# Designed miniproteins, single chains, part 32

Each design is a single chain, and the fold is of that chain. pLDDT is the mean over its residues in the fold that is shown.

## One batch from the design tools (miniprotein)

Design m1087
Fold by ESMFold2-Fast:
Structure m1087 (fold): chain A 63 residues (1-63)
Amino acid sequence: SAAVKRAAEEAAVRAIERVGGPELGREAERQIRESGLSGVEIPDSRVNSAAVGAALRAVADQL
């Protein structure tokens, strides 16, 4: 649903910002805008946890 998609996108950007800072958050927001959650490609080297990737995938699988 549109509401779930919006909530997932907002949660994803916030989670990425916490791990990689505001620049990484902006990059994720741009990728989501252009390709949706499934199009997000953020290198693990820019985040200190695979949990962010797992959380994004889990949310995307529910859409």
Scores: mean pLDDT 69

Design m1088
Fold by ESMFold2-Fast:
Structure m1088 (fold): chain A 85 residues (1-85)
Amino acid sequence: AAAQRQVAEQVAQIVLEYAKEKYPNILKTEIWSAPSGLVYMQVEVEEDGEKKTYAIVGRPVGGNVVLEEYYQSGKKGETVVRPLR
């Protein structure tokens, strides 16, 4: 269903908005969505004249989205919770 597609699209939009707020110099984004609403985004940014890559994972949990940042090294960065509404 339609309800599952709506959740996936909402999570994808929240992940995109978070990336745009967090990273000022985005060069490229790639996004993958699962029917469950799980979203993975790879973000390439320019920092100090260098190209760096980050990942953001968005998970729908109840009425919220849990956003988790990962560095290219695989280390976990920031975790943020946003409403799904």
Scores: mean pLDDT 80

Design m1089
Fold by ESMFold2-Fast:
Structure m1089 (fold): chain A 62 residues (1-62)
Amino acid sequence: SEQEEIEYQRKLLEENAARSKKLADDVKKAIDAAGVATPEQIRLAKSYEAAAKAYENLAKKL
């Protein structure tokens, strides 16, 4: 049914959002451990945070 497909897609988007959040957190932990952030690390963390929000917004639209 369309309902089951929507639920499946929502679950995938939520899982992708959670994964992106974890990747952003991992970058932040690496920065904290090093005591200094590279421009590449800052960009990467922001990219993962943006991806997480995009996935959450897509899931919400379903």
Scores: mean pLDDT 88

Design m1090
Fold by ESMFold2-Fast:
Order: C-alpha cells, then structure tokens, then sequence
Structure m1090 (fold): chain A 88 residues (1-88)
C-alpha cells in the first residue's frame, strides 16, 4: 500500500525532527533562568511522550496515528525551542 508506506515515512521523518528539536531546546536550558528552564523542560517531557507514542503506533502498524502524534510533538518542540531562544 503506497499510501501506508508514505504515511510511515512521513511519521518517521517527523519523529526524527521532533527528537532533534527537543535536543536543541534542552541544550539551551542551562543558559536560562531556573523558572523558565523548568517550564520549558515540562513542555519537552510532553513532546518526548508524544514521540514515544508515535513510535509505538508505528510498531503497531498504525501510521495515521503515528503521524498525528509526531506532528503534535514537532509543534510542541518547535514552541519550546522558540521560548528557550527568546529567554536567552
């Protein structure tokens, strides 16, 4: 199924992107005020949870659910990174 294979590829790409964004945001946390660092860390924990759920859905052969979770993880990670960059 070409559509299923495409969704799997998209989900894998977004999972990798979310993990990269989470890593970048985490690298900035030591440079932030403790209160802002704590808030951003919580956002990153939620993004990581969504990444793990996306990976689980891929293993279960549910690429549409994996894609939705991965998309949400990317959005949260991008927001966390933007907030971290603004706080420096």
Amino acid sequence: DAMKAQLEAQAQELIARAEELIEKARSLLPKLPPEKAARIELQLEVAEFLVEKAKEYLKQGKPELALKYAETAVKLAEEALREAEKAI
Scores: mean pLDDT 90

Design m1091
Fold by ESMFold2-Fast:
Structure m1091 (fold): chain A 77 residues (1-77)
Amino acid sequence: SITDQILQRHSDLSPDQQRLVRQAVDSAMQGTSDGMRQAAQILSQLPRDRQVQVFFDITRLMDPDTSQQFRDSWRSL
């Protein structure tokens, strides 16, 4: 799954932080405005450098329209 591919890139994170990444990816992949807002809020709990890395990993695997919606949700935090 997309979630598992992203988690493989972040295997150095603690189990609790990996759970946050999984929840953020799963929320973003719903493709809804609420899901993307929730994903952005969950990612905000990670260290800033890691937030950026996970954000890029998520947007890289999305279609352009869904990627734009996620960027818009991220900017509104």
Scores: mean pLDDT 79

Design m1092
Fold by ESMFold2-Fast:
Structure m1092 (fold): chain A 69 residues (1-69)
Amino acid sequence: SSMDQRRQLVHSTLDHIEQGVRRVQQGQMTPRQVRGLIQLADTTRDLAVSVGDSDMAQRADELRRQLQQ
């Protein structure tokens, strides 16, 4: 279903952002790439809210916070 596809997208995108946070922590990313991950985290948070998953939305917010330090 469309909702199952959205949930799968949120899950895979959160995993991608989490990998990106690890790369940022290792100094492996440019400021432009970090900004891209922040935008992706914002979009993913909104998508998680749209599918009614507060835990996924909270996870996206936490990853965004880690990218802003």
Scores: mean pLDDT 88

Design m1093
Fold by ESMFold2-Fast:
Order: C-alpha cells, then structure tokens, then sequence
Structure m1093 (fold): chain A 66 residues (1-66)
C-alpha cells in the first residue's frame, strides 16, 4: 500500500510522540525527516491535522513499520 506524503507525516509524528518527544518537536522532526522546512507554523498545521486524523496516523504507522 502506497502512503501519501500526508499519511507519512502523520505516521512519523505519532512515532516520535510515542518515543517521548514533545508534540511540537515531534512535528518539526517529522517535517525535517520528510525534507520539509520545520517552521513553527508548519509544525502547528501538522499537529492540527494529526489531531483530526489520529486513527489514520496509527494505521499509517503500522504500514511504515512493515
């Protein structure tokens, strides 16, 4: 199954939060790992999307860990 860039960002954000990172730092690190500039504005936007789509983030993370 091919994950979209958004799904990969959600999965990475969830993974980093589960590893004990602060939510904002997790979002910035997910953006950095995907090759985006990790600004506060982009990280807050990613966190808003993550909070709406937590079940999608969980499913995407399971696929990434395969």
Amino acid sequence: VELSKGEKLLALTLKLIEEGKDELEAAKEALRQMGYEPTDTSALALLADYRKHRELAERALKILEE
Scores: mean pLDDT 81

Design m1094
Fold by ESMFold2-Fast:
Structure m1094 (fold): chain A 94 residues (1-94)
Amino acid sequence: SEAEVQALLDEAARNLDRAVQAMKNGDYEKAKEYFEEAVRNFERALALRPDDPRVHVLLASAYDMLAEAYEKLGDKETAEIYRQKAEEHRSRAA
């Protein structure tokens, strides 16, 4: 399922690009939705490749970006949860 992993990573990258553009435009709710889609794509890729440190690094970055979107929306509590998830995945990428 190498093709399946690549397709998930490509979808995640597409969703990250959309989310980043939404952040730049101040559309934080839209950014949150696209970052959540990217996180789901990376989580699915990780389920197929649990020992892939690259996927852990990408998922950690996506969680940090999702946390920023939640902070912009005023949800600091949810943002902190996602930052902790990001640290956990960075630790597992080492």
Scores: mean pLDDT 89

Design m1095
Fold by ESMFold2-Fast:
Structure m1095 (fold): chain A 87 residues (1-87)
Amino acid sequence: PRRPKEEEALKIAKLIIEAASLSEEGRIALELILYEGLAKLGDPEAQKKLEELKKKYPEVYKKLKEAAEKIHLTPEQIELLKEALEE
């Protein structure tokens, strides 16, 4: 059952990476999405990185706030996204 979700995560990662190639803002948005999801799961390292990104790029965070609120990544989806980004 992970196969379809893995394809979905790869699709999302690809689209975000392609968007990031157009601007630094896109890369930052990708990192914000990833760390927002991990922080919601209680990861203290992700929480720390999320706070750093919010401080450095408040405008990007503002734009992403609505999307991040609607993007509820499960632990499985976060792991698949991480794996897709590393390969």
Scores: mean pLDDT 64

Design m1096
Fold by ESMFold2-Fast:
Structure m1096 (fold): chain A 69 residues (1-69)
Amino acid sequence: SEKAKEELIKILERLYEEGRISETEYNSLLKAIEEKDVVALLSGLHDLLEAGRISEEEYNKLRELALKL
């Protein structure tokens, strides 16, 4: 879904601008979105959740959008 892709990228841009994810992490997640590599995308998002850099609510929203790619 193009709309899910746009929302997902917008959330990741906000997280990057807030300093909650690094440039390397941001670029890796964008690559996974572009390649539709849902496994790599969900793995990266889960790592951010485990590190406490995103909330469970943010993770659940990002996961929902990732599954709609």
Scores: mean pLDDT 88

Design m1097
Fold by ESMFold2-Fast:
Parts: C-alpha cells; structure tokens; sequence
Structure m1097 (fold): chain A 78 residues (1-78)
C-alpha cells in the first residue's frame, strides 16, 4: 500500500522518496510537486502534513516525515 511505501521511506530517512511516492500514486501532480519544492519551508511542511494525514498515517509517522522534510528542504534551499 502507499502507506507502507511511505513508512519505508521514513525508516530509510529519505524524505524525497515520500514526494516521489505521492507523485507515482497520483496523490500529487508534477506541478504540485514542483510547487511544494519552491514554496517557503513552513508552507511546504504544512502541505505535506495535510496530505499524509489525509492518507491515514499516524501522528507519530507524520511528525517524523515532516521533520525529515524540514531538514532536507533547509539543506536544498542553501
């Protein structure tokens, strides 16, 4: 399932794989993926949190994914 794929990406500390999984399963479009990568970090993080909540991930998994995303985006926007 998509939830299991996302959990594996979290376990592998790979936040970019989470975006790719969402795109591959049609949860987000290519345009939405590009928008998330270009928006301010706080807005991108909240957008990801909302999507993962709608997919039914636990609060613990969502917060871990969001923390990984925040750290990754901070490095990429240097």
Amino acid sequence: SIVEEIKRAIELDNPYAILKILYKHGIITKEELEKILSMPIDEAVEKIREILRQLGLSDEDIERAVELFKKWLEKEKK
Scores: mean pLDDT 82

Design m1098
Fold by ESMFold2-Fast:
Parts: sequence; C-alpha cells; structure tokens
Structure m1098 (fold): chain A 94 residues (1-94)
Amino acid sequence: GLKELVREAVETAKELAKKYGAKHGVVAASPAMRALAEGLERFGIKAASVLATAGLAAADMIAQGRPDEAEKAAFEAALKKAKEIDEKLAKEIE
C-alpha cells in the first residue's frame, strides 16, 4: 500500500546517501523522486506528489545528519500533502 511506498522512498534516499555520500545522495534523490512523480502522474496515479514529498523530506533529514528521523519526517510530509489533495490518500497513510 501507500505506507510501504513511503518506506521504500525513505530506504532509497538512505541507500543513495550511503552510495554517493550524504550531500551527493540527497542531490541524486531529488531528481529521482521528481522523475518518479512525473511518471506516476502521467499514468493518473494521484499518490505521485505524496511520494515525491515523502522522499524529499527523508533526503532533507539525511542531509542534516539525522537519518534515523527520515521515516518519521517522510510520513509527516506525506500525510500533510495527502490532506491537501485527497482525503482517501490521507486515510491510507494514517
């Protein structure tokens, strides 16, 4: 479900930071999350903006040296974004 996709976005951000270094991993995660969002939106998946927002929040926490807070930040950002665009997506994240 959507919760699992948010966790996958967090793990992707962590793996990119591990592979390329925190600063370079964050730079790589941002374009990757945008590309994912554009692809999903093209096929009518409303969760695309929520997932991109979650991934960027995770990447930001990792850049700050707080990778253990990345999942919490991602879910908080995802829930806030979901509440703005679709109440059903917000309920799936809660």
Scores: mean pLDDT 71

Design m1099
Fold by ESMFold2-Fast:
Structure m1099 (fold): chain A 83 residues (1-83)
Amino acid sequence: MKLSEEEIEAIKKDYEENKENLTEEEKKHVEEIIKEKTEETAYIAGAELAGSDIKEEVEKNKKNLRGIKELEETLEDIEKKLK
């Protein structure tokens, strides 16, 4: 699934609210998922923004994002509601 920047921001926000309830291993797992989704989305967005900012934005997002296990689950929950 291709995530928009808005969706990734919503995921990040949900993670920030629940990050204290996550273990360090869960945080790392969530960060890995965000990394993959953010890289894909940033690459597409950067195609409009001339690319060189993509890598920098992805790195910033990876550092700012903390634990996407719940963020990923939030996205799945949204999809379940649409089914």
Scores: mean pLDDT 56

Design m1100
Fold by ESMFold2-Fast:
Structure m1100 (fold): chain A 92 residues (1-92)
Amino acid sequence: MEKRKEEALRLVKEALELEKQGKYEEALRKALEALALAAGLTDEETIEKMYELLKDIEKNGKKPEELSEEEKELLELIKKMQAELAKLIEEL
């Protein structure tokens, strides 16, 4: 496994532990860091927009229908990154 993917798996484990503790915002941050590393995403602006979008959905309970076209594209990208990360977890 590549160093980046191993680090992403470590961040996932940290995120899961934070989620079990009810620290959802911290878990979300760790999860996004893991997703970015697993997918090789280094664009800080895109990662920040993803974090803001997910945080807004969690706090305000935005329905999928209420998302803008750009927000829907970001959410789809996040889901694709989640699939890539899940594949890494299954290899363990």
Scores: mean pLDDT 74

Design m1101
Fold by ESMFold2-Fast:
Structure m1101 (fold): chain A 75 residues (1-75)
Amino acid sequence: SEEVAREAAESIREIGDEIEENLYPRLKEISEKFREAFESEDAVKKLEEVGEEYKESQGVVRGAEEGKKVVLKKE
């Protein structure tokens, strides 16, 4: 049930749940876009866009840690 799920999530958080659930999926998506950018005819422009997404990913983690934005539900 939800109570059991919360206990499991709490345990995972102690060992890096934020990376697995919030940052890791973003990094994988960015990595895939990086590969696509390399294969495109407009590689330079695509790589710049991927760089901005990476910066956004870092910003989201900082926001959660700072406590100003509880998007990722991190303490």
Scores: mean pLDDT 57

Design m1102
Fold by ESMFold2-Fast:
Structure m1102 (fold): chain A 75 residues (1-75)
Amino acid sequence: SAEAQAAGRRGREAYEAGDYRAAGDHLEEMGKIYEAEGDRVSAAVAYAEAARAYRLAGDETRAQEMERKMLELLK
């Protein structure tokens, strides 16, 4: 969706700027939008990318939360 793609673009822009916390937040939002739309595969990919961004930001707790969301969608 255009909304999910806009969130993904903001996440990539934040990542390129070195703002890994903001990158994780935008990528998590992208995952939530895809999940609400029923696109489980795109949601899982978005949560995986959010987990990587949160881990780079030093937020292991949020990274693990994103990984759990990803695994639940891949059942």
Scores: mean pLDDT 90

Design m1103
Fold by ESMFold2-Fast:
Structure m1103 (fold): chain A 77 residues (1-77)
Amino acid sequence: SNLETALRGLEQDIENVKEMVENKAEEVKLMAMYLGTMGSAFVVERLAEKENDKKAIEKAREYRKEVEELLEEYKKS
């Protein structure tokens, strides 16, 4: 489904952000990936709302929180 494909993309985006934080990537690259990941989460949440998939909505919101926490971790390093 479109929702399943979008969720997989979001999960991959989160893993890319984690790797960038661990490897201390350039700030501009991290910010671009962060913004892209937030956009992916928005798309997942909108698709999940159309399918009335409450678990997918919750998962998208948790991933948004996770990527914000990853950005804060990067700033402290």
Scores: mean pLDDT 86

Design m1104
Fold by ESMFold2-Fast:
Structure m1104 (fold): chain A 60 residues (1-60)
Amino acid sequence: SVQQSNIQNLLIKLGLSPGRALAIANELEGKSNEEIAAKLVELGVIPSAGDWLKIQPYIS
C-alpha cells in the first residue's frame, strides 16, 4: 500500500536496514498515527512521539 511504502522509505531514511524497515512498515500498516509513533519510540527510531509530528506530513 501507499502508506506501507511511505513508512518503509521514511524508516530507511532514518537509518534502518531495508529488511527491518519493511518488517516494521508491514506491522504498522493500517495503524493510527499514535500507534505508529509509540512503536517507533519503543524501537528507538525516534526519541519521542512528538518527533512523529515533524515527519507525519511526508507519510500522508
Scores: mean pLDDT 73

Design m1105
Fold by ESMFold2-Fast:
Structure m1105 (fold): chain A 99 residues (1-99)
Amino acid sequence: MPLSPEEARRLYETLVRHIGDMVRLLERDGASEDERNMMMYSLGSALGRLIHRSEGLPPEEAAERAVRAVQANVTLTPSELEAFRRGAREGAEAAAREE
């Protein structure tokens, strides 16, 4: 069964808290730009899906909500931010198609 809106919200709030830790870990580990962009896309996709399920926002609005939530906790490079936004939009679009 798909996640309830309440379950999706708890997961989304948890994921936002850990994204900052993940960015710091990738920087400390010396991850390449491609590796960081791949991780940001994956995290964005998960967050966009959860925001759509918890709040019912259209994909573009879910992506902007995800970007704002992450930027409140961590500073992303322009490349990382673009990968994250693309992931969030595509994740939310996929979740919307499943309903």
Scores: mean pLDDT 80

Design m1106
Fold by ESMFold2-Fast:
Structure m1106 (fold): chain A 65 residues (1-65)
Amino acid sequence: MMSPIGEYEKLLGEIYSLIRQLPKEKRQEVLNQVTDIINQLMETGDVDGAVEKLKKLNEEIKKEL
């Protein structure tokens, strides 16, 4: 089974792939959200919370594609 950190890394990779398909204006907005999630993870160590936020962001990006 994939560890929580492994799921975090997979979701982050998927989001970066999706960002490359977005219009330039939307890319910066999504990158800022990703940076906020990474910063919160670095401050709190809450991997499960970061995974939950990335899953939600991934779904929102897919709805715009």
Scores: mean pLDDT 81

Design m1107
Fold by ESMFold2-Fast:
Structure m1107 (fold): chain A 92 residues (1-92)
Amino acid sequence: NPIIAQAQARLAALRDDLAWLEGLAARGTVTRQELLRAIGAILRAIGDILDLERQLARTTDPAVRAQLQAIIAEMRAIRDRMAALLRSLRVL
């Protein structure tokens, strides 16, 4: 299913962004460029979640709906974790 494949690709990209941001948070101190990149990653996550929620609203297939709901729920959990990590960052 192309919708699910696209949603999973967005989720995979978000997992990569989370792993990168966890690395920054472990270091504690970041550059302004790294902070801007982290903010950009969270804004992309918010946009991708909103896009998938709009797709879900237009989807009638119960199996596709269930898969999209699961992906959206995981993306929301990652977004919230990224936001918490962002608040922990200190700029040089």
Scores: mean pLDDT 89

Design m1108
Fold by ESMFold2-Fast:
Structure m1108 (fold): chain A 70 residues (1-70)
Amino acid sequence: MDKEKIKKALKEMIENEAKDEGLKLLLKRLLENPELSLQGLLTAALTYEDEKAKEKAKELLEELGIPIVE
């Protein structure tokens, strides 16, 4: 997996889409620990309350080829 691509996507979410302090803190922690990026990105996609950011997170997961497990 491309850690740089994930890092860039997380940074863009923090700057442009993170309206909630909790989500912003979560994304910052994922940016600092790229090994946890997969699980954290899945969590953000499933639990983020902003519909637009949720759709964007799902799109990023699809682009990265990461399956959403239910």
Scores: mean pLDDT 59

Design m1109
Fold by ESMFold2-Fast:
Structure m1109 (fold): chain A 56 residues (1-56)
Amino acid sequence: SSALSPEQVAARRAAWAADDSPLVLVTPDDATRDEVLALIDRDPAWRERGVVVVDA
């Protein structure tokens, strides 16, 4: 399930890129972490932003 439109996702990425703070994502399990890392790897905006993924 997805709660965000592609336009909303793009707007959030642009807002995070303008912020000098690192983006930290907390994942509840390894499967979710793997999915998030795959999304980061295939999206250059996320890779350029510098994302840190940590376990809950």
Scores: mean pLDDT 65

Design m1110
Fold by ESMFold2-Fast:
Structure m1110 (fold): chain A 55 residues (1-55)
Amino acid sequence: MSAEELARERERRERIIDLSVEQLSLAVLNSTGERKEEDVEEMDRLAEEEARLLA
């Protein structure tokens, strides 16, 4: 594997982790009672981004 391929894989992995942390944070906030449509939309957006990185 080239250094460029390794760097790309590392960046992809870091983005997936960041997206997972953000999704979890939003889920925890929404678990306190009221689910807001804006938070649900943000979670969906993050999930789509994660799916693209995994593809």
Scores: mean pLDDT 73

Design m1111
Fold by ESMFold2-Fast:
Structure m1111 (fold): chain A 58 residues (1-58)
Amino acid sequence: MKVKIVGGNGIVAVGVNEETGEKLILDVSSGLALDFDGNLVGKVTGVDFTNKTADIEL
């Protein structure tokens, strides 16, 4: 799935799925996507900080 980056830094970012409003924590250093309860949702397969998007494999 694709999410919009709405905040964070080069280590940890916050992504949002604009269709569902779901928010995820993106651990950029480990390539993991977590929910806000700390559960693993998927892997970060790509990050584009220029376009403020990330790709998540569930």
Scores: mean pLDDT 79

Design m1112
Fold by ESMFold2-Fast:
Parts: C-alpha cells; structure tokens; sequence
Structure m1112 (fold): chain A 80 residues (1-80)
C-alpha cells in the first residue's frame, strides 16, 4: 500500500539520521500532508531532497548520510 511505502520511507530516513530532529519533524509533516491528499509523492521527494542539500551544506549531516537519503528517495519514487 502507499501508506506502507511512505512508512518505510520515513523509517529509513530516521535510521540514516537518528540525531537530526529537524529532518524527522519534516518527514513526519510530509507524511501527514501526503495522507491528507495535499501533496504528491514527487513533492515529498523534492522537499526531502532540498532539506538534505541544505543540511549537508550546513554540516548538520554528512555527505554519506545525504547520499544514502537520496538513494532512499529514488527507491520511494520507484515504488509509488
């Protein structure tokens, strides 16, 4: 189901970045907005991509964490 795919997406991002509360809060918000029919899977992916670009540039996540999240985004978009 779409809900299971999005739950897996959230779980994987939180596992890659366990200490990044901002990213966790944002993916929880995106999940809520998606469940309410307010955004598309592509908009979820773009929002997360933009945020991880910012967080890596600010040194709040590593380049390795960013690369792993981008892979998770690609897997998410392939499944939905």
Amino acid sequence: SKEEILEEFKKKIKEITPDNDLLHRVVDLLYKLYKEGKITPEQVAEAVRTLVDYLEAEGKITPEQKEEILKVIDEFLEKV
Scores: mean pLDDT 87

Design m1113
Fold by ESMFold2-Fast:
Structure m1113 (fold): chain A 90 residues (1-90)
Amino acid sequence: SKEEVLKLLREFGKRMLEAEPSELDSLKAETLAKLSELVDEDSLKNIEAELNRVRDILLDPSKTEEEKKESLELAIEDIERYLEIKLKEE
């Protein structure tokens, strides 16, 4: 369901903000593996693209912690909007 996907993404986001840079790729892979059980291939590819963008921002030394948090929140919002189109309850 959309709620399960969003919960997983919020949990992943919190873990990414607290993680060492070397852990980000493994956290992303773990999250995508769990999401593959909940979403179609097109949704998974779009989510992976958004997570790759967030990863790059989190690794950017020019970004503040607030900017990193805002980028993550925007990515989750974009994914939620995408899923509302793809994962309708009906």
Scores: mean pLDDT 76

Design m1114
Fold by ESMFold2-Fast:
Structure m1114 (fold): chain A 65 residues (1-65)
Amino acid sequence: SEVAREVGEILRLMGVAIEAGGEVRLEGDKYVVYVRSDDPAKIEEVRRVIEEARERGLKVELVVE
């Protein structure tokens, strides 16, 4: 279902955000992924998962702190 797909994408975003020292927050109608990492490989993985989530219809933004 659409709901099950959205939940799956949110769980993936949470996982990669945690690995990059951050979190995911719902702000208005969009998800914001906050990350605190200077590791380019972790940042690239976060960006990859965000792009996949966007392709599946989620409104997602990345904030690198």
Scores: mean pLDDT 83

Design m1115
Fold by ESMFold2-Fast:
Structure m1115 (fold): chain A 87 residues (1-87)
Amino acid sequence: AEYRAILTLSKPIPEEELREAIRRELSLFAEVLSVEVRRVPGAPETTYEIRIRLAEPVSEEQVAQAITRAAHSLGATVLSLEVERVA
C-alpha cells in the first residue's frame, strides 16, 4: 500500500531526521518498505511531501498518527497534515 502526505511543521527539521523518525513510528505497527521525505520547493513555511510504502494497507488515520508522533519526538508541532492512500 502507498501513501502520500503533505506536512507543515512549526520549525524546520532536516529531511533525513524526519524520515528516520517516521520510519521508526510506522515500524511499531507495519512492515515499512520505504519512506521518502522532501521539502516542497517555494513553500513559505516548513512544508514536506512524504511518500510511504507499506507491505500491507493500514488506515490513513494510523499513518497520520505515526507522522504526528514522529514530529513530536523531534520537538516540532504539526500545523497541518493531509494523508492520502494512493495505491
Scores: mean pLDDT 85

Design m1116
Fold by ESMFold2-Fast:
Structure m1116 (fold): chain A 66 residues (1-66)
Amino acid sequence: GPLITAEDLREERVLTGPVGDLVLAFERRHGLPETGRATSALQMALALADVDGDGAVSEAELRAFR
């Protein structure tokens, strides 16, 4: 299933554990503030990685997006 849901993005939730680690790595790669939170800036960056168009982000999409 998706690691980050549309609801997580809408609520700007703090992401913890392995998902939080992937988000921090993503933020670092893209020059975003390293918050571990589903911020508006992260949401904009992730919208470019959502290849399924379902409004949710998988681990594979997070790892593949550069």
Scores: mean pLDDT 62

Design m1117
Fold by ESMFold2-Fast:
Structure m1117 (fold): chain A 80 residues (1-80)
Amino acid sequence: SPEEILKEMKERADKLVEEFEKQAPNLTPEQLKEWLERIADEIVRLMVEALIQGVPLDDVVKVVNEFEEKLREIYEKKLA
């Protein structure tokens, strides 16, 4: 169901963000940029996959916005 696909997407993306948060304190600025680009690409891939499988656009956008906020918080914490 779309609800199951959305849940799987959220769980997979949450794990990626959690991994990034754990690694971020130990990254150089260059490595941080590479990790952000990798995570962004993976989230876009998950978003496209969910849309192809029939998840409503509004639900996918909400999940992406939640991850953008989490990534921003991690980035700001690293630079503080």
Scores: mean pLDDT 78

Design m1118
Fold by ESMFold2-Fast:
Structure m1118 (fold): chain A 55 residues (1-55)
Amino acid sequence: MSLEQRIQQAVDDADAVLDAFAAANPDMPEEELQRIRETVRRQVRRRVEEQAAAE
């Protein structure tokens, strides 16, 4: 499986969790949720790349 596929899967998983979190917190501003989403995607991508490099 390619590194890109592993990153995309991890990002998709994180997005699903964030979507559930947003549904549970409807009072959260969209701007704040978007900022969190961008931060999480960056961290997830970095983590997968670092783990792949260690293999």
Scores: mean pLDDT 80

Design m1119
Fold by ESMFold2-Fast:
Structure m1119 (fold): chain A 64 residues (1-64)
Amino acid sequence: LSQEEIDELARKEAERDLEIVLNNEINKKIAKHLTGVDLSTEEGKEKLLEVMIKRRKELLEKYA
C-alpha cells in the first residue's frame, strides 16, 4: 500500500469506528471516564479521531 492509500484507509476506518462509539451513550460515557476526552465537544471528537487514525496507520504500516 502507498502512503496515500494507508492515510485514506486509516481515516475511513477510524471515522467508522468513531461513529460506532458515538451512537452508544454508554460507550461515550466509558470513553470519557477512561480517557478524559469529552465526546460531546467537537474538540473531544477530533482528539479521539486523531488517536484512532494514528493507531490505524501504525497497524496498516506494520501489516501492509
Scores: mean pLDDT 74

Design m1120
Fold by ESMFold2-Fast:
Structure m1120 (fold): chain A 76 residues (1-76)
Amino acid sequence: MKLSEEQQQAIRNFLNHLKSEWSEEKQEKIEKVDPELAQQYQLLLQLDPNNPEDLKIAYESLKYQLSAVQLQTLLK
């Protein structure tokens, strides 16, 4: 399995944090500097943090958009 329990919890925490802290202002700011990243965040916002399949999708999405260092920091 690609995701350990620790990784699943880290991604769940990330998705919950993203959903709680996301606003139109943040969306606009990110879209101005990186519209592809803004689109990826919008896709992540649609995922269910309590669904293991959606956690896997979130991990795959983040893996393509973030450097290895950023990924390690995010998943810790």
Scores: mean pLDDT 69

Design m1121
Fold by ESMFold2-Fast:
Order: sequence, then structure tokens, then C-alpha cells
Structure m1121 (fold): chain A 83 residues (1-83)
Amino acid sequence: MKEERIRRILELLRREGGNLTPEELEQAERLARALVEVLGLDEEEVRALLADPEREMPRLKAAMTEEQKEKFRELSEEVRKEK
């Protein structure tokens, strides 16, 4: 299920982030959902992204369709939203 994958990715983001505030947890949940629902990433791919986001992100964007890029940009704008 996509929900189980989102949960596992959220847990991974939480472990990397340490002590997250409620706002940071909400942003992490939105990011986890975007990575699974829009990009179709699995746990291994997310771990690679977290290890070197500057290197992996351009590679993922090159593989995405125009529609996936548009949806991801919309979600990234939400994540960049201040408190």
C-alpha cells in the first residue's frame, strides 16, 4: 500500500531529522507523500536522496514526466512555506 510506504519514508525522515517540531513533522509528512505519490520512490531511493540530495535530485528530475515535475513543484512550494 502507498500509505505503508509513506509511513516508512516518514519514519526514515524522522530518524534523520532527530527531534522534529509539529510543524517540521507536518512538512516531513507532505514531503514523504510527494516522494511516494508523485515520484513513485521507494525507501532505497529516498535513502539515496537523503544521503546526497544535490546529486540525486537532478537525476530524478531528468527521469520525471512534465506532469510529475509540475506536481512536484507545487508540493515543494507548500514545503517551503514558513510557519
Scores: mean pLDDT 68

Design m1122
Fold by ESMFold2-Fast:
Structure m1122 (fold): chain A 90 residues (1-90)
Amino acid sequence: MTKEDEEKIKKINEILVKMIREGRVLPDAEADRWEKALDEAARQGNLDKIVEIAEEAYKAARPEDSREATLRIVAQALRFIGALLDALIR
């Protein structure tokens, strides 16, 4: 990995941690759209696009204070981590 790739990975991690900490959930109607975009970026090994998607997802995500919301946030964060790992294995 280059230092540039390391900085992108760090940025993605910081965004995901913020989403979890702030209890931000992607709306149901948009979750599938984000997952599809994320899977495509991962297949291309495009870390820049994964960063962009994470930033957009954070902005689109809404604060929710329910148990169901917390579980969904964790599931969404794990999806980003999976995409990042897929991009790096190539």
Scores: mean pLDDT 75

Design m1123
Fold by ESMFold2-Fast:
Structure m1123 (fold): chain A 96 residues (1-96)
Amino acid sequence: EPLELYKAGKTDEAAEVFQKRADEYAKKAGLTPEEVEKIRAEVEKEIQSKMDELLDPENRDKLLEQYVSEAEKAEKNGDYRNAFKAYYKAALIARG
């Protein structure tokens, strides 16, 4: 599980797994490459707006766990668009 990789200090490996899951859910949601790029840009802007909060490792860990929880809930509900967004957020947080 990617969250376990992150907790083990394997942050790059965790980010790659989150990114792969995000890409899989983008495909399941039927998103075009243009829609994927637009959503990625929106997510990147949202994470950038939280940069001060992310300087605290405790806040980073809490946000990562929150986004993973959101992604898992979206997966269970068949909400592949929101699963893509949440896993992409998790990938950006894990990567640093």
Scores: mean pLDDT 85

